# Ledger of designs, part 85: designed miniproteins, single chains

Each design is a single chain, and the fold is of that chain. pLDDT is the mean over its residues in the fold that is shown.

## One batch from the design tools (miniprotein)

Design m2964
Fold by ESMFold2-Fast:
Parts: structure tokens; C-alpha cells; sequence
Structure m2964 (fold): chain A 86 residues (1-86)
């Protein structure tokens, strides 16, 4: 549902904001981590725009799957950054 997609987008946003803040604390910045973070932030912005501008019910399943994947990728990136800080 669109409600679940919005919840997942909020979770992805929180995870990416945490990842961005922790990335700033890395002693040696990683170009690959930076590019992954920027890509996921761009995908979040695009998905938020699509959901806001296209409320058509038939697209809800596709947007939900994209939101789930974005959360999974954001969690993996955050975990990797945390590991590098430890």
C-alpha cells in the first residue's frame, strides 16, 4: 500500500541521514561509499517525487518494492560505515 511505502521511505531517509553523518566522521573517506550514498540519496528523492506526483493505485506495488530495496541497501551501507568506524 501507499501508506507502507511512505513508512519505508521515512525509514530509508533516517538511515541515509545517519549514514551521511557517520561518513563525515571517517578518517579516510571512501570514494565508493560516497558514490553509494549519493546514489541512494538520489533514488530516495526520485521515489518521493514519483509517489507525490503519481497517486495511481496500480503503481503502488512497484513503488513499495523500490522502497523496500532502498531500505535494505541503506541498512547495508550504514552497517558498512559503522564497521569502518569501529
Amino acid sequence: SLSLANILLGKAKDLLEQARELYKQLKKPSKEIKERLEKLEKELQELESIIGNNPDAHSGKEQLEKAKKLVEEAEKLLAEIKKRLS
Scores: mean pLDDT 81

Design m2965
Fold by ESMFold2-Fast:
Structure m2965 (fold): chain A 71 residues (1-71)
Amino acid sequence: SHSEMVLRETKEQMDKVKEDFIKDPSMTFGEVLQRVGDLVGDFFSRVSDEALKAEMRKYAMKVVSEIQEYY
């Protein structure tokens, strides 16, 4: 579905936040949180499906946790 495509694309954008951090670890944790939060907010503006929103929240928490291990 379109919503599942948006979920996949948003997950890919979150993976890019992690890739950007790995390339430049001087990136602040606040910047990571803002970028991931903006992606979640954009997703919620485009997708109304509660199960997909829950999956998006779960993925965002995973990405943030993986980056937090470097701090």
Scores: mean pLDDT 85

Design m2966
Fold by ESMFold2-Fast:
Structure m2966 (fold): chain A 94 residues (1-94)
Amino acid sequence: LEELLEELRRLVAELREAVLRNAPTAEIQKIIDEIREKLEELRRKSEGELKEAVDKMIEVLDQLIAEGLSRENVELLATAVGMEVALLERMLRE
């Protein structure tokens, strides 16, 4: 679980950097696909309200993609993923 959270943080950082340098849409989409894959794996390892939180993250990701990948939307995604990662790290330490 910790390794998966670290991978998510890395992918979000890569996404932010790619958007900032105006990377090709294909490259940005590849990073988003990897983020979604890691979120799906996280979902499979989660239960109850935690799983519901991950489901909402996936829905937010899909909505932001549909609205277009702007700097603002990438920051919103990075913030949402960061908050969930922090929550999960806290729960694992309890």
Scores: mean pLDDT 73

Design m2967
Fold by ESMFold2-Fast:
Structure m2967 (fold): chain A 80 residues (1-80)
Amino acid sequence: MPKLVKELERIVKEHPDEVKAIVDAAEQRYASLSEELRDLNIANEVLKHFGLEKKYSAELLLLQATGEIHLVKEVLDKVR
């Protein structure tokens, strides 16, 4: 399991209502984007909110580039 995905799972478990609010707002903002780009941008906003963007933004981009962004989607779907 990628470190970023484990960290997102921890954040969702510890702060589900806060993550849901970020996801709901970001889904409206990125509604015109493809699902993959939407999940990428939503995950980045969650990371930024919790002060983790600098640590994990490169790994997030790598997951998108390798077709593994679905692992991020599975975590976000828990609060959708």
Scores: mean pLDDT 83

Design m2968
Fold by ESMFold2-Fast:
Structure m2968 (fold): chain A 100 residues (1-100)
Amino acid sequence: SEKEKIIKKIIEEIAKKYGIPLPESLEEFLKNSPLEAVAEFVLLLKGSLEWSDEEIKELLLKAGVSEEEVEKILKKAKEIFEEKVKEGKLSEEAVELLKK
């Protein structure tokens, strides 16, 4: 599906950025990646697919992430987003997409 292609591309970009071996699946990526990498993955999904926090939570829960870990990931994603806004590294359009 088109969604799966976008998710795979985002995983590849994050894996390359963080020096992580290419994972075989979303589940493998989430299990073996540092919190900051998973949080950036979530931000890129929100920007690329215009997904809400509820849609992200559903994806992560279905992939076997615990509710406590989902909350940690979303909190870290918000912290990274706020830092990028403060540094002026996000366009006005990206800021509006990530507020949804």
Scores: mean pLDDT 79

Design m2969
Fold by ESMFold2-Fast:
Structure m2969 (fold): chain A 99 residues (1-99)
Amino acid sequence: MSPASRVVRAEEEVEEMVRRGASNEELAEFLEERGLEKAARTVRLAKEEGLSSRAAAYAGIAQLYREAGMLEEAEEYLRKAAEEAKVPVEKIREIVERA
């Protein structure tokens, strides 16, 4: 399976989990079970910074796109996470880079 196809599927499943009220821990465990360890770490770091599950999910998806080399999509999700969390995009970028 291509990296892009794997990321799109993970994005769709994460967004559905957030709609169903999944916690940051449940999102991180889901990503870890799929071998998406940096995305899982990004979600955990976002939780430690006090971000909502939706904002943490967007940060995790940004990490998935970044690792796949899809930098435009990664930047879009960094902005979505920042808007959801009501913080500057630089704060989300810091979380993603620390993972």
Scores: mean pLDDT 82

Design m2970
Fold by ESMFold2-Fast:
Parts: C-alpha cells; structure tokens; sequence
Structure m2970 (fold): chain A 67 residues (1-67)
C-alpha cells in the first residue's frame, strides 16, 4: 500500500508537469483538458490525500469554467 501510494504521488506530480506544458501549448483545447480533468479526478478519488492530483484537478476545473 505505501509503495503503490508513493507511485501514485510520483505519477500525479508528473501529470501536473505534463498538464502545465499542455495547458500552455493549447489552452483552448477544451476536450483535451476535460480528459485530463477526468484523469485527475480519478486519481484524487483513489488517493484523496494526493495534494498534487488535487491541485491538478483544481487548475483544470478553473480553466474549463473560464472557457
């Protein structure tokens, strides 16, 4: 359990970095951003204590609300 949680934390941080790059490159790609949001929300649901995943989901949600 601790090992799988650590891997999810690492993956969430990698996803956050990937999202930042994607967001900067194509901020108007709503469908792509929506897919990333679903992935981030799933990660938060599986490991709700993951701060990186939660931050990622919040950024994606803010973007979709602004569009």
Amino acid sequence: SPEEFAKHEERARESAARFEAAYAAAPDDREGLAAELRAAQHAVEVYPESEAARELAERLRARLEAA
Scores: mean pLDDT 69

Design m2971
Fold by ESMFold2-Fast:
Structure m2971 (fold): chain A 85 residues (1-85)
Amino acid sequence: RAEEFGRAYAALPDEVKEAINKLVEDALKRAYQELGKDYEKIKEFAEKVNEIAGEAMLRIARGEDPEEVLAEFQKKLDELIEEMK
């Protein structure tokens, strides 16, 4: 699984890699602000973000529209934070 995500990431255009990295970074920053009272929740959030990011990378690598996939990725990150409050 991690190897599959790594191969998908390596195949992505640099612009898509930058967009994914920024979304992950911004989501983690928001999680620290909203969930930072509970270290275990932050850890669980980071693990789930990795899974969601991996799925997004696989979908784009398979030929799905990056704009649509990244918009859905953002929505899933927002929903995850609300679930973990």
Scores: mean pLDDT 78

Design m2972
Fold by ESMFold2-Fast:
Structure m2972 (fold): chain A 69 residues (1-69)
Amino acid sequence: MDQAIQQAIQLLQQAADAYRQGDFDKGDQLVQQAAQLLETQAGLPVDVDAARQAVIRAAQAGKPVVDPG
């Protein structure tokens, strides 16, 4: 369980890095992989949309909060 959670955190960190680089497709895929890992191995249901928004917000923590386009 704990190892699966740690691996999911690593995937979410990689997703945040992808979003910071503007690679939303890669970020979205990494969030989905983390959510599946948590659901299948840790038994934790994850709202993928909510997780995606949380990771995008975290990625923007060192950048302007408003996206001009």
Scores: mean pLDDT 74

Design m2973
Fold by ESMFold2-Fast:
Structure m2973 (fold): chain A 56 residues (1-56)
Amino acid sequence: LKEEARELAEELGVPFVENTSRVSAAGEVTLLPMTDEQLRAYIENLRAELEREAAA
């Protein structure tokens, strides 16, 4: 999943974001790794973008 997402991002020429950020009520920023569900959604979005570019 992570490797597939990275390869698709590289093919599109966009940066791969491994971590997501959360902001607490105190304004502290915490970096968290993506879950499998988030990675799947990210991969689907990257594939859809590649299809759009191929159709253009």
Scores: mean pLDDT 69

Design m2974
Fold by ESMFold2-Fast:
Structure m2974 (fold): chain A 108 residues (1-108)
Amino acid sequence: MEGGREAAEAGEEAAKKGDAEKAAKAARGAAEGAAKGARLGEPTKGTGGAIGGIGGEVDAEIQAKKGDAEGAAEGARAAGGGAESAGLGGPGGEEGAREGARLAEEEA
């Protein structure tokens, strides 16, 4: 039930190693989890989380391209928050958030 927070932590861990690209991949995993949650959960609650997750992913990718590992980690944190919000959409949202955390850990 801490999938979004785990994704954010994975992004921060990658950033500590100076790997902005891995931090951006962690943000992408969180955003994909949020989108899956929105599709399987309650649309009104999950959709907001999915949108937030995508925003965090985009920001993380932009910062990673600039070589800003700290900015990429902040984007991953925002994407993780989106995944947690998708979890509020019910069982499908929670599953999506956990999937996002798993993907973030694989990329970190």
Scores: mean pLDDT 61

Design m2975
Fold by ESMFold2-Fast:
Structure m2975 (fold): chain A 94 residues (1-94)
Amino acid sequence: MVRLSDTAKDVSKWSEEERRALFRRLLEDLLEALRALEAATTVEEIVGQTLRILGLLEDLRRLNTPEAKELVERVLNAKSVAEAIAIVEEALAR
């Protein structure tokens, strides 16, 4: 993942295409982190992946789009990590 903090562009000045590309990249990174969380067996791994997921969800919120906000809400309200993975996979298939 290229870190959002490493980008020189202000998201408010980005084109719709650049915002869509960033949204897809954040979803791909979120899917990887969720799968890593599901496979985690140690408390350190669980904590590490949880913090990564929270950071990615905040990056998604910073896009300030209805689609990103709805996706974050659905993931946070998921009943299981498997359900959260399914939500992100569905969003990537659009």
Scores: mean pLDDT 78

Design m2976
Fold by ESMFold2-Fast:
Structure m2976 (fold): chain A 90 residues (1-90)
Amino acid sequence: KVEELYEFFKTVPGINEEEAKKIAEALAPYTLSEEELKRAGKLLSVASLDLEAKLQLLELFVRGERSVSAYAAIPGVSPRLAEELVRLLS
């Protein structure tokens, strides 16, 4: 449910209430396990990204994308950050 996702993402460091709301809306169509939600929170906490980049990152994550090149294509994500994000998914 959107409300449950919203409450979870509000607890993630670096995410404000408006970002948490937009992230919850974007992820609501996906059935994510508790472990997948924890991974999503970790990904968002290690990157100082704007909302649009955060949403693109989560879209790749829920699609099962795990390549460094895919994450590096997100605006604001350096190759080094992309490697760190993929490492967190392994």
Scores: mean pLDDT 80

Design m2977
Fold by ESMFold2-Fast:
Structure m2977 (fold): chain A 118 residues (1-118)
Amino acid sequence: SVTVTASGGGTVPVGGSITLTGTVSGDVAGILAAGWERQAPGQGPVPIALGGKGTSAAPEVAGRVTVTVDSKTGTATLNMTNLQASDTGVYYESFVAWDSARKTLVGATGAGATVTVV
């Protein structure tokens, strides 16, 4: 089985920075792409950033986020700068990887990390 865990959440001041790390464990042969979703209080998760070949970001976070994928360690990092109160929420990593044993693409989304901007 595959497990995904996000870490590095916490309380951060407006204008500050935070780094979230998603870690994949289990039988996957590297990560091809990783995405981050944010769930604001009272709302469902929405995509905010995608990494793999550089970073693609939603307009509300463009220029403030970077996604880095390390396929060998099974980690993806979301770096956020110049935080706004609207960045408060639970952040979930999703990933896409190649399963060499099954010769198919696999993906998972796991437990989130909470970010509070004050």
Scores: mean pLDDT 77

Design m2978
Fold by ESMFold2-Fast:
Structure m2978 (fold): chain A 73 residues (1-73)
Amino acid sequence: MSEDQLMAQLRELQAQLFEAFKNNDYKTMQQYYDQIDTLVSQLENASLDVQMEAGSIFTGASAIKVSMDRLLE
C-alpha cells in the first residue's frame, strides 16, 4: 500500500475516532485507536512529512484514549 493510501486511511480513522469520542462510544473508540496504532507503525520509515502528520494523529488519538479511560474510572 502506498504512503498516500495509508495516510488517507489514517485521516478517515481519525475522523471516525472523533465521532466515537463525541458519542461516548468507548468500545468503538478503542477499536479505532488500535487501528490507528497499527497504521502509524507501518509508516515509521516513511518520509519526514508523513511521519510528522502520522505522529500528530497518533498523539491526538492517544490523548482521547487516556481521557476516555479516566472517565470510565
Scores: mean pLDDT 80

Design m2979
Fold by ESMFold2-Fast:
Structure m2979 (fold): chain A 85 residues (1-85)
Amino acid sequence: AETATELLIDSLKKLINLVKKELGEDGKELVKHLEEALKELESKDYEKAINHLKKALDVAKKLGNEDIAKLLEDFIKEIEKLMES
């Protein structure tokens, strides 16, 4: 059985691949912050992961990509839920 953290890691990896395929070079800064968030999440440093996801969210909003922005907001909420336990 996958833990909540493992499911979030897998979902974030899928999001990184989606951004790379859909946005290419325009997504490079977004991908950088997502990869930093992934590294911190794999280390179970949820506070640092949230910090990097918030930076990624700011980039997604600047790019006008509302779908990616919403996915990032949902990711942040799920990690915050995990920290409350």
Scores: mean pLDDT 83

Design m2980
Fold by ESMFold2-Fast:
Structure m2980 (fold): chain A 97 residues (1-97)
Amino acid sequence: GTVTVTPAELTIPRGGTGTLTVTNNSAGTNTVYLAAAEAPGTELELSGAQTVAEGGTATFTITATGPAGTAVLRARAVGADGTELGSGTATVTVTDA
């Protein structure tokens, strides 16, 4: 796809941290935004948007601040004109620690 998120599934204990790697497969250098895609079953603290070159990667840190539950995260590549070029998703599962 235009944006690849790895791993596709991530498990984090409550109060723990994990990382997602996002690859920009779209043309040019784009801003990648990571956010909850759906109404989340937990709360996550996400690192901020990053500028990613064509074929480049960015690492996003996820902190599990909420209770045990599942959230879908969407990474969106947005061009300089504000147009979404594509997106990828990952599922984060927060476990009771």
Scores: mean pLDDT 83

Design m2981
Fold by ESMFold2-Fast:
Structure m2981 (fold): chain A 74 residues (1-74)
Amino acid sequence: MPSMEQLRQEVREVLAQLEALAKQLPPELKAQVAKTIDILQRQLDEARTREQLEAILEAARQVLRQVQAAVERS
């Protein structure tokens, strides 16, 4: 069972992957992804419950899947 700290670390790792992949995108899409990363980072900083962290992690993973698809098509 993941701890709250493990969930926070997992979100940070997904955000780091998003930043790395965003470097391969056109400038306009890179800006959009950077804005999404900023929103997710703020949500992570404000999260106080396991349920909030799990929701943020799922949202981050969803964005990662979309960005991976965009990189493959760009």
Scores: mean pLDDT 83

Design m2982
Fold by ESMFold2-Fast:
Structure m2982 (fold): chain A 68 residues (1-68)
Amino acid sequence: SPELAFLEEMLERLRTLSPEEFVAWARAQLPSLSPRMQAVAQLLAQMALEDKSAAIRFAEWLIRELRE
């Protein structure tokens, strides 16, 4: 799934980048994403700025829910 692949990419970048670097990267990706994935990327960006650990846990949960 392209959505699952992008979500796993977001999780990796949440783990390795600062919150500000993650937001900048995610914002650059928005034009190539579906409306649903744009909403998810924006939500994760907001969460990362407030609590990076919470953003990581949410992304991990969402990946589990979207797996077959």
Scores: mean pLDDT 86

Design m2983
Fold by ESMFold2-Fast:
Order: structure tokens, then C-alpha cells, then sequence
Structure m2983 (fold): chain A 83 residues (1-83)
């Protein structure tokens, strides 16, 4: 189940990168093909899923500072690292 969720979030991330002009259509196709194999090879899909959710939040909000803050808060690290 976790690998299926990770693959789905990975597809959403790739789609958002395309919409934001980071990836070309060809790069999207390559990324989607690589995603399946990468997810299958991931030894810790739970940790990867949490990182993928944070990346998706960054892409959706377009707010790098908010995403960095969320990562630091989840890891118990001080927000001063954003300075």
C-alpha cells in the first residue's frame, strides 16, 4: 500500500513540475517511467512517502520558506537554519 501511495504522490509532483515549467513533456515521460522502478527499489517507502508529501506541499504552495519550515518542524530542527 505505501509504495502505491508513494507512486501516486510522485506522479502528482511530476505533473506539478510540468505545470510550473520545470520539466518538459519528454522529461515528464522519462520521470514517470523512472518513478515506478525507483518506488519498487525504495527500501524505506514510509520515509520516502513523508519526504514526497513535503515536496508536494512546496510545489503546491510555491512557498519554499513554508516548505523548509515544515521540514525543520517535523525533524525537530530550529527554524534559524532558514537564515
Amino acid sequence: ALRAELEEIGREIIELLYERGVLSEEEVEEALEALRDTVAAEPDPAAALELARLALELLRTGDEEAAKRAVLERRGLPASLLA
Scores: mean pLDDT 69

Design m2984
Fold by ESMFold2-Fast:
Structure m2984 (fold): chain A 104 residues (1-104)
Amino acid sequence: MVKVHKFKSLEELIEWLKNNTTEKDLIITLNEELAEYLKKHVKAKVEVLPGGLGLSDEEQIEAIEKLIEKYKPSKIIFIGTLELLPLLEEIEKRTGIPVELLTI
């Protein structure tokens, strides 16, 4: 089951990432500006979801699986909305890699 963290602000979310991620983790976000900021401030690998929200669920899963093959992360952290939970649960189920969702 995907672990969900709710934050009151983007600042609190970013501070949590700085303190709770390592170089073995993969952070995925839909926001390019946030991704560029995080790349400078966290040790984890940071990627923007390839193709964005315009892809089908299966295409999004395949894109994320390619990132997993590239980085071989111990944990995936997704920054997004609760509407992503079914997609993220499917990824955790297919890959066996722990998935965490960060939301505001």
Scores: mean pLDDT 84

Design m2985
Fold by ESMFold2-Fast:
Structure m2985 (fold): chain A 50 residues (1-50)
Amino acid sequence: IDEAEQLAAQLQKYRDYFKSIGGASGTMGGIMDMGERGAREEAERLRQEQ
């Protein structure tokens, strides 16, 4: 199974959930967005280099 792919999907779900419910503040959403972006960039990089 592709654990990295599943993790990325879960992170996207969490981010969308926070946007939908309004979240508490942008700081939480920002942190999650940055983490998700970093993970995506790393996965994309690894995929391109393999």
Scores: mean pLDDT 66

Design m2986
Fold by ESMFold2-Fast:
Structure m2986 (fold): chain A 71 residues (1-71)
Amino acid sequence: RERVQLAAVAAANEAMKYVSIDDASRFAAILAQGLLAGLPVEENVRIAGEKVGFSEEVTEAVLKAARDALA
């Protein structure tokens, strides 16, 4: 549970390197909702990124950060 939360935080922090604070905050809020719903980390990141309008490059970087945090 705690590791999944750390992965979400890592994903949001990585997103801040590529997108505005407002978009990263919206992404983090959607991730938090997905965590409460029990979505797997990778699926949650993909869905949240799609909803916020992340590019494929940003989505891949954010997924890598989440995966690294789970290791």
Scores: mean pLDDT 80

Design m2987
Fold by ESMFold2-Fast:
Structure m2987 (fold): chain A 110 residues (1-110)
Amino acid sequence: MLTPEQIANDLAKSLGLVDVKTLEKTPTLVVKEGTNKETGRKYKIIVSTGEAPEPDPSAKIPVISISATTGEARVGDPSLDDLPPEIREAMLLLAEAVYSSVMKELLRKS
């Protein structure tokens, strides 16, 4: 079984994040923050052994929240806040579906 830290590290690497910092690390929760090397955008990654935590809607940077147990993903992205609510919701659901598919595949192989 992949650990929450391994999942967070793999996701950070797949997103092309540099300057990755561990903000929180417990046996059940890992929180990391990194900067995308191409765009300069910061991303926050949260991996929980329980349910994927709901991203804070007031967050100033994109948040990707993953369940290490189910592979489910939840995404918040403030750059989408200026879009119509229906388009924003569709884009977030698409991102969540993509991350969930990747994570479920990784968990299946472990």
Scores: mean pLDDT 78

Design m2988
Fold by ESMFold2-Fast:
Structure m2988 (fold): chain A 66 residues (1-66)
Amino acid sequence: MSMEQEQKALEEANARGQRYSDFLSVESDWWNKQIEEANNDPEKIDQVSQELTGRIRALAQERDRL
């Protein structure tokens, strides 16, 4: 009786994990590219760090609203 419910819960958990992983992968890719393009410029690195902090905060807020 409980097996079909557990299987659905596992599939939903995997789907959520995959979507979250995809989001994190995109943000990680973006950050790595920006750091590479900053070419060790402290001013640009500081700006990229601020932007990343804003992006991660926005992602956390969206997740909390879901």
Scores: mean pLDDT 72

Design m2989
Fold by ESMFold2-Fast:
Order: structure tokens, then C-alpha cells, then sequence
Structure m2989 (fold): chain A 77 residues (1-77)
């Protein structure tokens, strides 16, 4: 998972910037209690990564990382 993302980001640093941006957006929605917005941010990230030519494996790995962050954040509420 993390290794797939690290290798993709080494090849195209724009993908890393996109992931960081959407992760911050997702966390902002969680802090506002907007779980639907947080989930939409994950889906929007997946769509943007695919549009930029990221592999299906990279898109899945990025989605799984944000879903994990979302789950961990919700468990601490």
C-alpha cells in the first residue's frame, strides 16, 4: 500500500500534492462533522488521480489510505 504510493509519487510528484490536498480537505470535513463531505473528498481524489493518469493500483492505494484515516478519526470521537 504505502510502497505503491511512494513509487507513484517518485515518478509524478503532482500525485503526492493532490493526495495531501484531498487528505487535508477530508480532515477539515471530519472536524466540521461533515462525514458525507469527507467521503466525497476521498471519491474526488480517486477521480482526479485517474484523470491525471495514475494506475488503478495507485488510485486504490490512495483511496485505502484516506479510508483508513477516516476510520481512525471516527474511532477517536
Amino acid sequence: NQKILDEAFAKDPRLASLLVGYKLLMLGHILDGDIAGARKAIEDLAEELAAMGASEETVRAAREELEKDLKESLEKL
Scores: mean pLDDT 82

Design m2990
Fold by ESMFold2-Fast:
Structure m2990 (fold): chain A 61 residues (1-61)
Amino acid sequence: KLSIEELEEKVLELLSLFSDASPEVQRQIALSLARIESEDLGYSEEETEELLKRLEKRLAE
C-alpha cells in the first residue's frame, strides 16, 4: 500500500499536529505512530527498522 518513504512522510505529517509538544514527546509520538502503522500495513521487521532509523535521523537534527 504505502512505501517506506510514503509512510515516513505520513508520520511526519501527523507529528506536525503536535508541534507545540516538547521534542522528546514528539519523538515518542513519531516512533509510536511508525510502529503502529507498520504493524497495521504488514511491514516486515526490516522495513519497520528502516522506517525508525529514517525518522530518528530527521528528529535528531
Scores: mean pLDDT 77

Design m2991
Fold by ESMFold2-Fast:
Structure m2991 (fold): chain A 70 residues (1-70)
Amino acid sequence: SLAEELRELQKRMEEELAATPEADKAAKKKELMERAAEFLEEKLGIKKENVLTGKQPDAEAAKKGLEVSA
């Protein structure tokens, strides 16, 4: 399901961030946000720039998902 795929993606992002040195975390967060937006574009057909800005109704829900930190 999409929820399971999003959970797995979020877990992978958290693992990569945890393995990243503090000095590089800001750059890594941007990289991970881009990857998450690309995933949502592939699965939901929402352009990644729209996911990041929340311009489309589906993109607003996707953006909220990207902002959830576990």
Scores: mean pLDDT 71

Design m2992
Fold by ESMFold2-Fast:
Structure m2992 (fold): chain A 73 residues (1-73)
Amino acid sequence: MVLSEEEIEEAVERYEEYLKEKASKTPKEDFLAYLEKEIEFIKEAISKEKDPVIKKALERLLEKLEKIKEEHK
């Protein structure tokens, strides 16, 4: 199914909420290690993705992950 721009934004927001909850329940060092692994995974997914809509979604998710990482340094 083709993801709409609205579905992309909603999915990114849901994942951001999930990460914030995970951060509150996880030691800082373990949470940062998890984020590093997720960032690496998303970067690889972006390089493999051919659908421009999904690629844009992954790039937006990557931006959010990097911001959350900076906030937890």
Scores: mean pLDDT 76

Design m2993
Fold by ESMFold2-Fast:
Structure m2993 (fold): chain A 108 residues (1-108)
Amino acid sequence: GRQRELRRRLAEFFRAMARDSRLKARSFETGKPDPDLREHVLDLESTLSPDGSVTIQSLRHSTRPVEEVQRRVREELARLTPEERRNMAAIYRADAEAAERLAEEYES
């Protein structure tokens, strides 16, 4: 049904987020932006029906401009100590694991 399709699309989005978080963690571990680093964004469009119910009309994932993502990470790396970068890498690793778990739940 429609709900199963929506869940599958959400799972795909969370897998993309997990990859983004892993590449961001790698960037912080190495001290330079990973060239494959992307940022996936979820756009959700909904409409209000006359009965007051909300219907999801479209769910679309997109990516932020690569240059913007690369610039942001470069700026963050320049401001952090090696210890702070290791701490941030650990956080992004945890974010990736959480996103993978969400993807698995939405596929179930």
Scores: mean pLDDT 83

Design m2994
Fold by ESMFold2-Fast:
Structure m2994 (fold): chain A 84 residues (1-84)
Amino acid sequence: METEEEVLEEINKILKKYGIEDAESLEDAKEKILSLPVEKAIKIAEELLKKGIEKGLKRLRELALEIEIEIGVKQLVEGVERVT
């Protein structure tokens, strides 16, 4: 069974690569990533998903997928708002 601490350690390694401050929780990590420009958020989510698969961390994969879904929703909403 993976711990939240193990998942956070892997998330924070990826966040550090992109110059982002360490997250204190999985929820904080999700909020930090979703507050970034879409292009950065997508890249981070993809790296989180790959790392979750490689290390067998189910919670990390679930978080990455949740972030990708939220990004997709934001892109759709922003697209609709800009259509005249």
Scores: mean pLDDT 76

Design m2995
Fold by ESMFold2-Fast:
Structure m2995 (fold): chain A 93 residues (1-93)
Amino acid sequence: MLERLVELARIPEYQPVIRRAAEETFGLVADLLKQGKSDREILEELLRRLGIPEEEARELAERIVAGDEEAERFVSELLLRALEEALRRELAR
């Protein structure tokens, strides 16, 4: 997974899009941490923003916090696909 992100980051056209997405994600996480949100609540909010239904987002966040490696892999694959789709849309414009 990390190797694929590094490969995408080497494409000059993608670098501004990747940087913006990272800045927005870090900003959101920082704001939620300042509000005193737990790791579970932060993950739940991130998953909901990826389009996962509220009930499933809560369940996945609880499983990840409990150390469920299958839930971690599922979310990692969703994040990578969402990034690749966003990059593809930017290239199509």
Scores: mean pLDDT 73

Design m2996
Fold by ESMFold2-Fast:
Structure m2996 (fold): chain A 61 residues (1-61)
Amino acid sequence: GVFDLSGLTEFGDETVAVRPGVGFAFPRDGRLHVFLFEPDPAFVAELAARTGLPVEVHLAE
């Protein structure tokens, strides 16, 4: 689906969004892990602002 960051549910290893250039994200260890096909610092900053969590970015291949 589309990213819904208004109220994160425990996903574990679930896909949060499906869009070109975007992979998936899930909360773990008090942070949001974001897996992207290519780096997008602006999008990462938006996710951090919307969730209030620190964001850790990984490249998904």
Scores: mean pLDDT 59

Design m2997
Fold by ESMFold2-Fast:
Structure m2997 (fold): chain A 79 residues (1-79)
Amino acid sequence: SSTPTAEEIESLLFLGKSVQNSLTNAGDKEIVGKAIEALKANPNNQEALKYFKNGIDAWLEKNPEGAVKDFQKAYEAAS
């Protein structure tokens, strides 16, 4: 319910780009890239933001398959 700060959005975008750069599969890179662009276009989309955060959390928990799935949900929520 709280609006994310610009600092939080910048941190999430930086982490999302780091995930994208760490992936080797072109399709996975495209999915994460679309999620990044969706969050940049509308940082107030609460559903997209939630899935984006879940994707970062899954990546940090060593679950790359779950991370890509959540980034796809973030992109779809913004469509």
Scores: mean pLDDT 85

Design m2998
Fold by ESMFold2-Fast:
Structure m2998 (fold): chain A 67 residues (1-67)
Amino acid sequence: SRAAEEQARRERTSQVTKAMLEAMDIEDEEEAKKYLREKLLSIPGISEKEADVAANTVVNSQKILKE
């Protein structure tokens, strides 16, 4: 049902947000990507390809927005 879908979405979003915040504390871009990728892979339902794309996109987007 919709309630179960919302709960799953909130849990996943919370885990992803925590991983992103932790990765942003890492100054080195490559270390941040590796850390985020590993954290995302620990979240149920996230594939290796999805984690790789998300980590690269997030780190690169942060760099672009900062400049």
Scores: mean pLDDT 73

